# Designed miniproteins, single chains, continued (2): the designs that were tried, part 36

Each design is a single chain, and the fold is of that chain. pLDDT is the mean over its residues in the fold that is shown.

## One batch from the design tools (miniprotein)

Design m5222
Fold by ESMFold2-Fast:
Structure m5222 (fold): chain A 85 residues (1-85)
Amino acid sequence: SKQAEIQKLKDLAAQYAAKAAAYAAQKAKVQADGDARTAELRKQSEQAAKDAEAQKNKQVTLLDATEGVYEIGRSSSLLGAKNLE
């Protein structure tokens, strides 16, 4: 029954290929879900950082930032970096 043996090997190869494809698809899905979650948390973190920076800038302005805290204004980094050159 050489034909039955060949067919069985072919069926096993197809099963392993299907299993490998299923694992690859599952990995891609988990990674995509993780990437989406990470992107959302990153957006929230960036927004929180901007809000914190805005509050710090308001506090520095209210405390007369120009009176002696000239280096704390790194939110205007382009102007600050140019002055440090």
Scores: mean pLDDT 66

Design m5223
Fold by ESMFold2-Fast:
Structure m5223 (fold): chain A 98 residues (1-98)
Amino acid sequence: SPQLEAETTGAVALIYGVVAVPREELDAALARVEARLAATGGDLEAQLAVLREVIATGDDAEIAAAALEAGRLAAESTDPEVQARLAELAREGVRRLE
């Protein structure tokens, strides 16, 4: 599956066991990233620009949120090229958290 997954235990989310992020910070970051992606109206290049900016400039919670959203969008896409680009961003986000 190209989709990233997060595990939550109490107040802490673990992204692939490599980064521990406070759950409240992850939930808030996810809401912000989702709102920015919704504002693109589904334009792929705008979505990729938002995700890449967050991965490049964000804190751990924001990078984790962008990686999770990139993985979700990849899983929802039917275009193999779009899936590959989004999956690459998800992997870049995970790499930055290591």
Scores: mean pLDDT 77

Design m5224
Fold by ESMFold2-Fast:
Structure m5224 (fold): chain A 70 residues (1-70)
Amino acid sequence: SLAELLEALRERALALARKIAEEIGKKLNAKSVEVELVDLTHAVARITTEEGTYELTLDLATGTYTLRKL
């Protein structure tokens, strides 16, 4: 069904966002990484380090991101 296809696309988008956020978090020596899917092409992650928390905004369609210190 269309609903099942949309759920599969959502899970793929979330998995991709999580992979990217975790890779960026590893480079920042993160203590925790939390990822939330906004829509099928956009995600937000919070990356906590010793220096503070960062907000990562991901565009999954283009593979681009922005990183902002909170």
Scores: mean pLDDT 86

Design m5225
Fold by ESMFold2-Fast:
Structure m5225 (fold): chain A 76 residues (1-76)
Amino acid sequence: SAVEELIRKLEALLEQFLALARQLKANPDDAVVRAQARQLWAQIRQLVLELVRLGHTDEVRALDERLQKRLQEIAA
């Protein structure tokens, strides 16, 4: 379904964001990686808003909880 495609796209963007987060931990001053992370986060936010509008708030919440946990692991 279209919703399943949006969820898969969101999961793929979250994995890309986590890869950029690991790069930023290694080099926090990388302006190019920071710009890429900001652009990618804007895309993630647009998909989240669309999924919430379509009534898929529980799936978005589960993905956000997973993202926050993995970001904490990178930051440690």
Scores: mean pLDDT 88

Design m5226
Fold by ESMFold2-Fast:
Structure m5226 (fold): chain A 94 residues (1-94)
Amino acid sequence: SLKLTVKLKVLPDGTVEMTSTASAPLPSDARVIFVFKSPDSGKSYVFTEQATSQTSTFSIKLEGEKTVVGRAYVMDASGAIVAEGEPVTVKITP
């Protein structure tokens, strides 16, 4: 089974960078779903990107959010979820 490792990095301007790394090459036409969830506001931000390598990165500035829980999923060409990473939590505010 395909394993995902998720990392979150907070940049000085408050931009959150999520990196998803797969344990093996992704299937052709696979997509990576990036989910940023705020436990404080209850808001979820979801982005889908076409995968071009085992490592995919997405960056977003989450204005007004203090804490974010990042998750990533790999979806195959049929739309089935084939891998999920463990959630990672970071604080955006200093």
Scores: mean pLDDT 85

Design m5227
Fold by ESMFold2-Fast:
Structure m5227 (fold): chain A 83 residues (1-83)
Amino acid sequence: DELREKARRALAEARRRLEAGDVGGAGDAVSEAMNYLLQMGNRKAVLEANRVIANAVAADPYSVEAQKAGLREAVRILERALA
């Protein structure tokens, strides 16, 4: 499935960007993966991933570490949805 492989590729890119400290680029890659999952009909995983990002930011809105933690958990949720 082309959409599934594109989503996996976007999530792998998100992980690389998080490791490099590119939080904005990681967020863009996660959003790209979410768009592919929505096209596949997996709204539940996208809603769960968005909630963990929002909750992490809400806990400490000025923390880059909190933003990274939220994005890492979102990547895990979306990866599990693709398994």
Scores: mean pLDDT 86

Design m5228
Fold by ESMFold2-Fast:
Structure m5228 (fold): chain A 95 residues (1-95)
Amino acid sequence: HMEELERRFRERREELLRLAQEAIAAGEASDSPEDLRFGVLLETAFLLLKEGVPVEEVLEAAERNEELSEEQLEELREKLAKFEEHKKKLEEELK
């Protein structure tokens, strides 16, 4: 159900954000707050896709957890679609 998916998205995003902030403190990552937050959002969405959550449900969970601009939502949708296409191509090549 969407409420549990929203909670899962939030928990994974918060853990990834914490790890990303630790990496910045260690000098291992960019310290742009907006780029970092959007990057964490993308990684969280990819994790849910890998766990078998449909793209539409991942996008809804992301929108519920984040105040996304129209441009950010479009970029997220595009990147998730490309990820699915890449996965499908790899599966066809491995058959």
Scores: mean pLDDT 70

Design m5229
Fold by ESMFold2-Fast:
Order: structure tokens, then C-alpha cells, then sequence
Structure m5229 (fold): chain A 68 residues (1-68)
């Protein structure tokens, strides 16, 4: 379902961000892989650019809370 696709994208983006914060990947690798995940979700599951941006903002918000 679209709801499952959104949750999977969020989960994968959170794991990717955690790898970046742990120093396992570079900032450039993080940005590239995040863009690839977003593009794949749009193409395969029909997520809009707005829906992807909302998920990316949710990931950034949750990670910011964990760092404070």
C-alpha cells in the first residue's frame, strides 16, 4: 500500500541518516543515497514530490530531537 511505502521510505532514510552520524558514510554519500531512495519511491510507488519532502522533513525532525 502507499502507507506501507511511505513508512518503508521513512525507515530507510532514518537508517541512512544514522549511518552518516556514526561516520560510516560521507555527507556526499548520504545525500546521493537519500536522493536515490526518494527517486525510487516516487517511480515505484507513485509518491508525489510533496509527500517525499514531508517524509524527509519528518526524518530530519526526529534525528534533530535525538541529537538534543
Amino acid sequence: SMEEAKEELKRRLLELYKKYLAGEISLEEHRQQAAELAEEAMKKYGLSEKEVMEIENEVAWEMAQELE
Scores: mean pLDDT 83

Design m5230
Fold by ESMFold2-Fast:
Structure m5230 (fold): chain A 58 residues (1-58)
Amino acid sequence: MKMTQDTIDHINYGKYMMGIPGSKPSQDYIDKMNSMSENEKSIVETSSKLMVIGDELD
């Protein structure tokens, strides 16, 4: 699976949300998340957590 910088930031956000010590996502990513609705944030958070699990397995 292709990893881009955006995917790396997404994985780091997932790690941050799971309480795993790691890099904080970029300010641009945080600003993007803050502009989303609560439902959209929930979807992105779930997706990022799944990406963290996928990264560990792949």
Scores: mean pLDDT 67

Design m5231
Fold by ESMFold2-Fast:
Structure m5231 (fold): chain A 91 residues (1-91)
Amino acid sequence: MEELSEEERAEVEKALDAHVEALEARLAALAAAGEISEEAAAEAARLLREAAELTKEALRNPEKFEELQKKVDELVARAAALVRAALAAAA
């Protein structure tokens, strides 16, 4: 199994940050449109940011990957549940 170099890890982390920023922008757009509350959008964005940080830690510590990935999945599921509940309330 190939260990990522510092340069390769930085590139992956940058791509991950760009992806999270795109999701945050989409959440902000939903809040601006009144589809979800600003509080729900901010909380979902916070959970996604936390998941991204744990993903970066997993990339730096492959031995902890499985443990950290479970936490990432939980945070992403919580963010998705918040957005779904907010959208259902607006619909």
Scores: mean pLDDT 80

Design m5232
Fold by ESMFold2-Fast:
Structure m5232 (fold): chain A 76 residues (1-76)
Amino acid sequence: GSLSEEMQEEMRIALARMVLSISGITDASEEEVRKLAFGELSEEEIEELAARTKDINGFKKDEEEAKRLLRLVRKN
């Protein structure tokens, strides 16, 4: 299938939003989401975002797992 470059960018942003949501990071700015989606997030910014991970519906806060997921999104 042929996806436009804009559609591919929207898919990257959607994936970044999904990973942030799964990690319990509900307060990420649009700029932080874009930086994550396009691989522009620094290691320090990843650590700061992961520190904002919260318990959701009985799921335990895990900053190391959040960092791992954020790094995977940044790499792609």
Scores: mean pLDDT 75

Design m5233
Fold by ESMFold2-Fast:
Order: C-alpha cells, then sequence, then structure tokens
Structure m5233 (fold): chain A 81 residues (1-81)
C-alpha cells in the first residue's frame, strides 16, 4: 500500500537518520513520494549496503537521486554555503 504523507514523512525521517544523510526532509519527501513502506525499506538497504536485490528501476533511481542530493548538500556544507 502506498504511504500517505504523514506515514511517508515518518518512514523517510527514520531512513535519513539511520543513513546519516543531510538532505532537507522536504527534498527527500519529493524524491520518495508514492513509495510503499517495503519499497522504502529496499531504498534504505541500498543506501546502507549497496544491495540492489529485489529493487525495481524506480526504487534504484530514487535511491540514487537521494545519494546525489546528499553529496551535493555535504559539498555545500564543506564550502560553508
Amino acid sequence: MVLDDKELEKEVTKILKKTQMVIPLEKALEITKGFTKKELEGIERFLLTGDVSGMSKREIEAALELDIEDGLERIKRALGL
């Protein structure tokens, strides 16, 4: 079942905390909108371990977008921007 906005925020907040990502929550929510809890668990596993097993193309693309955005935010912070 696709998560509603409240459950999505809750699950995405947990993922960002576990993965130690610095992406703004609002940006992470836009990337993960429409995913199920099981799909978000797959994305979390990929971000922690690089394991793509059982992931769809859509899930992999979302996980890669999160990783890219996290990298950009870290660069901005390192540059004092």
Scores: mean pLDDT 82

Design m5234
Fold by ESMFold2-Fast:
Structure m5234 (fold): chain A 76 residues (1-76)
Amino acid sequence: MIKEKVEELIEKIKEWEEGKDTLNQKDRDLMDEIMEKNKEEGLKIAEEWAKVILKRHPELNREDVEKAVKETIEEL
């Protein structure tokens, strides 16, 4: 499901940030592609996705996460 893939992607992104570099462009494109294929479902999933991210990564700001997800879906 998109929710599981997005959560896994975010976790890896954070690991890479802590490791050496910032978010990779290919990973951003992958997340966008996954959400684009499920736009209508993505809107509903986005809300739950933000909650899951906050649970896994409590240091993340919910508002920033929600905004980023919405921008990604709306841009597509």
Scores: mean pLDDT 57

Design m5235
Fold by ESMFold2-Fast:
Structure m5235 (fold): chain A 68 residues (1-68)
Amino acid sequence: SVEEKAEELLKRLEELKEKALKQGNEDLARSYSTLIALIKHEMAKGLLTEEGIEKLEKVVEELEKQTE
């Protein structure tokens, strides 16, 4: 479901945020925090779509490359 995909993405984003903070990359950690807040907001309003989650997953993939 969209909700299950969103929860998995949130879990991954929290882990990536922690990794960015440990590396001292405050800007990257802030980017992850912004995405977490956006996803939680859209979930609360029932506005998440499968297409929206797919686009967010691509954004996370690009940010993850910067965290490594």
Scores: mean pLDDT 82

Design m5236
Fold by ESMFold2-Fast:
Structure m5236 (fold): chain A 61 residues (1-61)
Amino acid sequence: SSMEEALRQAEERGLRYQPLIQQHNDLIDQYDKENPNASQDEVMQRRNQISQDLALQAQRS
């Protein structure tokens, strides 16, 4: 059905971008694990850096 095909295409598109999403999550989790006592400002700045770096990587890919 057209609905089944649309869902499959959405899933395939999601899976195609999944590695970048996973890398983003892994880097954030790693920072949080290594820096449990980091200030909220430090955590926010590092997460923003990770997001920006991956956005640039996605543009280049």
Scores: mean pLDDT 68

Design m5237
Fold by ESMFold2-Fast:
Structure m5237 (fold): chain A 89 residues (1-89)
Amino acid sequence: SKEEIEKKKEESALYLEFLNEIAPKVDLSQIPLLPHNQILNLVEEIIVIGKDKNFSQETIVQTVLGLLRDFNISQEKIASAIAYVKATL
């Protein structure tokens, strides 16, 4: 649907904004190996960018979920990170 397409566009836009901010500062291939506290720091950057750009809470949550999946983060760490996002939003 048009609504689903727009949601995916917003998620992709936030994801790209985050990658543009982080890629010059971190080796993206090392993200799956980061300790949990550093994963939460990356998640916090997505929240900050998402709020600054006026993205919805749902878009921020889905962008975090998609990014952590794309970086092959474990299910346990993803669940913890999403709980942190929901508590912070």
Scores: mean pLDDT 79

Design m5238
Fold by ESMFold2-Fast:
Structure m5238 (fold): chain A 64 residues (1-64)
Amino acid sequence: DEELHKKLLERAKELVKKLAMALGYKEIKTEEVGDDIVLGVARGEKGEVVITLDLKTGEVTIEE
């Protein structure tokens, strides 16, 4: 269902942004990589963080 998948992508982007903000980052960019991956990249004074969310597995990876 494309409509459900679109809603899941929007929720995933919101979650990734909230995680980056919780880590102290303010400049957050989200992008879709393939059908089921949401990537968040954030920059701040302490460096850069990459957050990957896999919609198929529900796995969240955070790399600082």
Scores: mean pLDDT 80

Design m5239
Fold by ESMFold2-Fast:
Structure m5239 (fold): chain A 63 residues (1-63)
Amino acid sequence: SQMDQDAADSRTTAELARELLSPPKDDAERQRQGAAVNRAHNVLRDTHDPEAARAVLEAELAA
């Protein structure tokens, strides 16, 4: 079902965030990290490709 897919995508996004994020130094970095994770989640939702989501998250965190 759609709810099961949404739950799976959310879990995958959370796993990527735990792997790739460092603790934020301040609120600005926390906001940047949140935006990056949200963009990766949107890619995962639209493509169903965790490697594409990972690549987007890595690129956003490097910017």
Scores: mean pLDDT 82

Design m5240
Fold by ESMFold2-Fast:
Order: C-alpha cells, then sequence, then structure tokens
Structure m5240 (fold): chain A 76 residues (1-76)
C-alpha cells in the first residue's frame, strides 16, 4: 500500500540521516538533519490521522525511531 511504502521510505531516510550525523561534526549539518527528522515526524503524525489502527501503531513505532535520532543529535 502507499502508506506501507511511505513508512519504509521514512525508515530508509532515517538510516541515511543517522549515517550523515555520524559522519559530520558540523553544527549547521546537525541542524539540517534535525529539521529533516522533525519534518518526517510531522508527516507521520498527519498520516496517522487517516491510518487504520494497525497502520497507526506502525507509524507510532517509526515516530519513536525518529525521536531517538533527535536525542542522538542533542548529544552531538
Amino acid sequence: SAIEAFIEGVRDALKLLRRELENSDDPEEHERIRREVEALIKRLEELKKTASPAQAEEIDRVIKEAEELLKEIEKK
């Protein structure tokens, strides 16, 4: 489904953003990564409003993964 494809795409994006975070000590790059993660969380929250209960649970898991990445950015 389109929702499942979007969720997988977000997971792939989070993996790439995490790799970018690990490979950079630039505060401007960290701020860009933070903004991209926050934008993904916002899109997931909007998607959740029209999702089935099972899809909403999966979206919540991905939001939690994104929030964990935000915590890693704060430690840098």
Scores: mean pLDDT 86

Design m5241
Fold by ESMFold2-Fast:
Structure m5241 (fold): chain A 64 residues (1-64)
Amino acid sequence: MKGTVDKENKTLKLDLEAGEYTLVKPDGSEIKLTLPAGEHYISGLEEGTYKLYKGDELVEEFKV
């Protein structure tokens, strides 16, 4: 699993397995995602730290 932050475009690129994910925003709010395997893009990012979970497992942290 690999994520890449594009700070210029405020976009997060994720390469994920199929499954249910939770993306925790810098303000602590949660985005629930059901995603197929492959590359996904999340736009409109805030400055700060995002955390990606699969179930209870922290998969990666991203700094924007």
Scores: mean pLDDT 78

Design m5242
Fold by ESMFold2-Fast:
Structure m5242 (fold): chain A 83 residues (1-83)
Amino acid sequence: SSRARQTAQLTGDAAAKVAEKKKDYELADLARQTGSAMRAIDEYDRAQVRRLAAERGRSVIEELARQGNPAAAELLLEERRAA
């Protein structure tokens, strides 16, 4: 429903304001784009893992997944589905 979509957007906007207070402008931008605090956090975490993989190599994704990082685990699952 339109109300559910509006509520999701308001949650994203509210999360963006909280992130801006913490000077986390990247997370704030993602919260506005996704319309969801949880989706913004997930996408932010995935972006961080991708950045680390670009700097340290692909093996860091496997290392982080073993340490219990859910974003790294999701990236490994997506890679296996694409293969």
Scores: mean pLDDT 65

Design m5243
Fold by ESMFold2-Fast:
Structure m5243 (fold): chain A 119 residues (1-119)
Amino acid sequence: AELAAAGMRRAAEAAERGAKLGEEGAKKGTPEAAYDAGYGAGAGSGAKGAAESWGHAAPEEARRAKELGERGAKLGMEGMTAGADSGREGAIAAAGGAVRGIGVGVEAAIAGRQGEKAA
């Protein structure tokens, strides 16, 4: 249970940070900000997905991860779009950030599965 809860908390924190990075990316519209916004979109989507798949192992933490994940995905996508509009470098940076961000959801899902087995 503790591993699942810890994984969901980390995913929620990454999604919350991702929302802030996405908002900043939308303001700047630069390739540098696009990577961070992409990470936010990926982390938000990953946190939501992990909470939906393994949330039964830590329901309260999963609810927070889903809420922050939805916000992070939305704002991160807005920042990614602004960065991609800056040109090819922004689009590539946004895609790279998104791949890294999705890894947050994979790590949370692994923690959820391991936490369930440890109970």
Scores: mean pLDDT 79

Design m5244
Fold by ESMFold2-Fast:
Structure m5244 (fold): chain A 78 residues (1-78)
Amino acid sequence: SKLKKLRQELIKLMREDQEINLIFSEGFKLYMELVAKGVSKRDALEKATKKMVEKLKEKGKYDVAKIVEEYAKLLLNE
C-alpha cells in the first residue's frame, strides 16, 4: 500500500539522518502531549505534522517535508 511505502521511506530517512530523527522525535512528543491534554488525535496529528514540516523546510529538507505531508494526509483521511 502507499501508506506502507511512505512509512518505510520515513523509517529509512530516520536511520540515515540524525537531524530528521530528532525532528520526528520532537513531532511525536508534541503529538503525545496534545493528546494527553485532551486535543483530538486528528488535531494533534495536524499540529505535530505542521511543526515537523516547518522544521524540515527550515533545514532545506523539502523532499522529506513532502513525504511527511503526504503520509499525514493519508492518515487523516482514514
Scores: mean pLDDT 86

Design m5245
Fold by ESMFold2-Fast:
Structure m5245 (fold): chain A 83 residues (1-83)
Amino acid sequence: MNKLRVLIEVERVRASMGDIISAAYLHYLEGEIYAARGDYDSAIQHYERAIALLNTANPSPAIDRQIDLLRGRIDALRQRIAE
């Protein structure tokens, strides 16, 4: 099963409905699942997708804070991969 294709299709459907934030949240949850399983590369890809979706939403302090949280998670996982 191509998980990336499924997530892209979910992203397209939610974006067309104006629900970009929910699509970003699904990518965040998938990232958490992969990170918990030790699949840090897949987790990072999902967090990067969530950030990309949030960047297409209307700017707000809440969105900026969520992007910062996701960037912090990516940095922590990249450090674990490099060790």
Scores: mean pLDDT 76

Design m5246
Fold by ESMFold2-Fast:
Structure m5246 (fold): chain A 76 residues (1-76)
Amino acid sequence: MIDELIEKGKEAFKRKDYDTAEEYYQKALEKAIEEKDWESAYTAALNLSKVYLAKNDLKKAQEWADQAIEARRKAL
């Protein structure tokens, strides 16, 4: 369930376990794309961007932010 994966990612992020947060958000994104749930794909990609910002990886943070914008356009 995509929502459960996103919530587990948020819980990991809150406790600063960024590697676990990344894993859950990536799984959520993969399922969201498979199901064409572009709203959840946007949320997962946006949260991946936040994970990479927390890891001080600005390039990957921007790449995931761009992916989130693309998913949002498809959700229209």
Scores: mean pLDDT 86

Design m5247
Fold by ESMFold2-Fast:
Structure m5247 (fold): chain A 81 residues (1-81)
Amino acid sequence: SLEELKEEIDRLIEEYKELKEVDEEKAKQLLQEVMEKLDQILSTADVDEAIEVLERTAEKLKEVDPETAENLRKLAESLRS
């Protein structure tokens, strides 16, 4: 469900934050998994819900991965257009 995907993304981001300084390879894998779940949400959710999830994920990543956070913010903005 959408709620389960949102919770899983949140969990993966927390693990990413913990592993980024400890295990770079594992951290990259977790970030890739986050991106895959975001793609699934973009394919199945309403545009408004997809925008909310993208913005929330960007906010959570802004301090640990500002480049990915900016890319997600730009994607959310493009969906509003």
Scores: mean pLDDT 83

Design m5248
Fold by ESMFold2-Fast:
Structure m5248 (fold): chain A 83 residues (1-83)
Amino acid sequence: ADEARERIRRAGEEILKVVEEAGGDPSYARKLLELALSGTASLEEIRQAAKELVDHALPVATPEQLGRILEAIGEMIEAYERL
């Protein structure tokens, strides 16, 4: 029963790491992780927070960093659906 929360935590840590490496604002990644770990947000709210994160990362991230962020977001959303 803890595997989904652990997957969310690992995905959030990867997003935070990549955003910080890119020189982006880590507050969007922290907001997304906090919403996902709360377990009370709707899936639409999670997707909206992820979109805001991507929109703010897009001007500063390399294509490789953006790919890693998107992959980690996908993992977090899949894990959240299994909470």
Scores: mean pLDDT 85

Design m5249
Fold by ESMFold2-Fast:
Structure m5249 (fold): chain A 96 residues (1-96)
Amino acid sequence: DEERERRAREVRRVLAEAMEVAARALREGKSLDEALELMRRHVEEKAKQLPEPVREEVLRAMDELIAGLRAHERRHGPISADHLESIARVLRLSAG
């Protein structure tokens, strides 16, 4: 389904941008909580411009990603900006 693949690419692009925002915040010395809050705001603002199916998919994927990052920090200690930038690169490449 061409439309579904187009939506999946849009979701990955928005998430890549959001991870880049979070990585910059960490690089600037902000906490993970502050970085994830900036990421959430970025996604919510972008989602307002998207049609219903894509908007819901982006918001759900963001919530899952934030939960995963918080779980990772609890298990393995602090997440680096480099780690978030690596995730952003993978998402951006798969959005093309």
Scores: mean pLDDT 85

Design m5250
Fold by ESMFold2-Fast:
Structure m5250 (fold): chain A 71 residues (1-71)
Amino acid sequence: MEEALARAREVGDRITAEVPEAKPSVDKALADLEAGNWARAATHLGNAAMKAPSIKDEAIAEAVEVARLAA
């Protein structure tokens, strides 16, 4: 969980720097991850990642890994 949360914060920061409008999805993902709702967190993080074209593939891969580490 600690590693999953740290990685989610890092990729979330990168997404928000690229696309500030994705911040609500990133914030929701972090809140869900802290609450133990890893499937919901992965969905929100993945949706945010899809909005960041320059890092989309890397961000989606990290969202999948965060879900795997949190499960």
Scores: mean pLDDT 77

Design m5251
Fold by ESMFold2-Fast:
Structure m5251 (fold): chain A 71 residues (1-71)
Amino acid sequence: TKKLVEESKKLIEEAKRALNEGDYQTALEKAEQARKLLDEAKATGTSEGLEAYERLKPEVDAIIRGAKKGL
């Protein structure tokens, strides 16, 4: 679970950078990867995975929405 959460955070930061640079394709790809890892963390059923999913999912969804609007 911890590894999934940490990798999700890294992908979120990479997606934010790509979005800021106008690289909407990379931002979307990284954010969708982060979302997949957060879904996997939630599926583990751990309190840590559920808490991370609830905290980080809104940020991932916002990045995906922004990237799709830019494409």
Scores: mean pLDDT 81

Design m5252
Fold by ESMFold2-Fast:
Structure m5252 (fold): chain A 107 residues (1-107)
Amino acid sequence: LVPESELTLTDWFMARLFLYGKFSDPALQELAEKVRTMPPQEPLSDEQLEILAEALRDAGFLPKVASLVARELSPYLRPDVDVEALAEKIRQAKSPSELAEILLEAF
């Protein structure tokens, strides 16, 4: 997926997830809304970002997208989140909806 010039990172992230599923998924919409509306928290360390990016890549994201998504989502993750446990759940996601639900639990 090559994003259009007018797409935001959030729009691009949503578009990428929709490539694996049906449109109008409520969990994907809720995830995008949270990223737009929630105040940013402390970002993850570079090591934790790489763990998250690798899990997203394993879930089917393009490498460039996985890295961007990990960086953009990291300020919105709960400070007490277990990044390794989150990564394992992401790898086991069977659909974009399931992935979005897993990410929503970490916010």
Scores: mean pLDDT 66

Design m5253
Fold by ESMFold2-Fast:
Structure m5253 (fold): chain A 81 residues (1-81)
Amino acid sequence: SKIEQIRRWVEQGRRAALKLADNKEKAGQAVRELGRSLGLEQLGEEQGAKVRASKTVEDAKAAIEEAMRELERAAVEKAEA
């Protein structure tokens, strides 16, 4: 289903971004790119900016996890509309 495909893409994006958590610029770019791929370019930019603003690796990981939750929620909501 469309929803299952979205969840799979978000999980792949989450794993990729978390591997980049020690490089906040690349992690933020990965979040932005996932947002664009889901048709949520503005949300992806906003969440990516939060990742790039992180001061520590742990803050970056937390921002990535929040970004993944928000992108999945919005993408599923959009697909159900």
Scores: mean pLDDT 87

Design m5254
Fold by ESMFold2-Fast:
Structure m5254 (fold): chain A 108 residues (1-108)
Amino acid sequence: DADRIARAHERLVDRLSELVKQGWTVEQLLERVPGLAREIGREEGLSEDDVQTLADYVRSQVESAIKVADLLKQGKINEEQARNMLYNSSGDGRMGTVFFDAVLNTVK
């Protein structure tokens, strides 16, 4: 059900945005995000396959953010390049913004 998947995704983005505003790093998100995605997906009534797809999607986004944070720490990319990489990997401006803010929390 595309509408339930969209609601689960929106709720997950909202929750991740709140954690990142509280100062959560990409390493902290890597530990929490798969469990949070499963929790939200099940609450929204997703199938176990769709719950797994959501969990795998956000895990992939966190792994991309970890790589971007490492490149930024090494001075191999600038903040504009980091933002563009995370936006392009997510396909979603809100999700890209969440992971960019998590990267900034990590490189402080």
Scores: mean pLDDT 86

Design m5255
Fold by ESMFold2-Fast:
Formats: C-alpha cells, structure tokens, sequence
Structure m5255 (fold): chain A 61 residues (1-61)
C-alpha cells in the first residue's frame, strides 16, 4: 500500500485532473481529512475515494 505522503500526492493529482467542481470540492475535503488521520484511516479513506472515482468513470463507459 502507498505511504501517507504518496496517497496525498495521488489525491492532489486527482484534484488537478477532476473537471466536476462538486467532485473536486469533495476530493479537497477528503485530502484535508486525510492529513489529520492515522495512516490506516488514510488508507481506508483512499480506497473509498478510489471506489467513488471508479464508479464515476464506469458511468462514462
């Protein structure tokens, strides 16, 4: 699994490429939350965020 620093970097990349302003705002909130969480809790939040992004991508496919 990725380190907390790598997870934050991945979220920053996702925020930068996200075109939906509502989803981008949600990702920023997730990133801020992740900074205050333990690594284990950050890992769980990252998986939840990736699942949500995957569902949004599936809706396009």
Amino acid sequence: MMSKAQQLAALDAAIATEKDPALRARLREVRAEMETLSEEEANRLTLETLAALSEAEAARS
Scores: mean pLDDT 74

Design m5256
Fold by ESMFold2-Fast:
Structure m5256 (fold): chain A 101 residues (1-101)
Amino acid sequence: SRAARMQALEDETAQRVLDLIRRYENGEITRQELDEEVTRIARDLITQMRSMRLSYDEAVAMIQRIRDKVLSTTTDPRQIHLIESFADEVLSIVDLVFKPG
């Protein structure tokens, strides 16, 4: 179903963000590589949401659920800042791509 596809995308994206934060904290990637991977995850998410023909409201709601899910795993202020920065970047792209006019 469409709902199952949306849930799968949400879960996959949240897991990708969590894995990326873990790799960065373990020193496995540089800050530049972190920024490049964040951009890739954001682009993939936008592409998949477009392919599913999500409305603006559905796209915003999905990003908020991903944000909440990832934020629920941490109390570290630095991780919280990275998660919020990711969510804000994706929301900015959603405003350009999904918002009418």
Scores: mean pLDDT 86

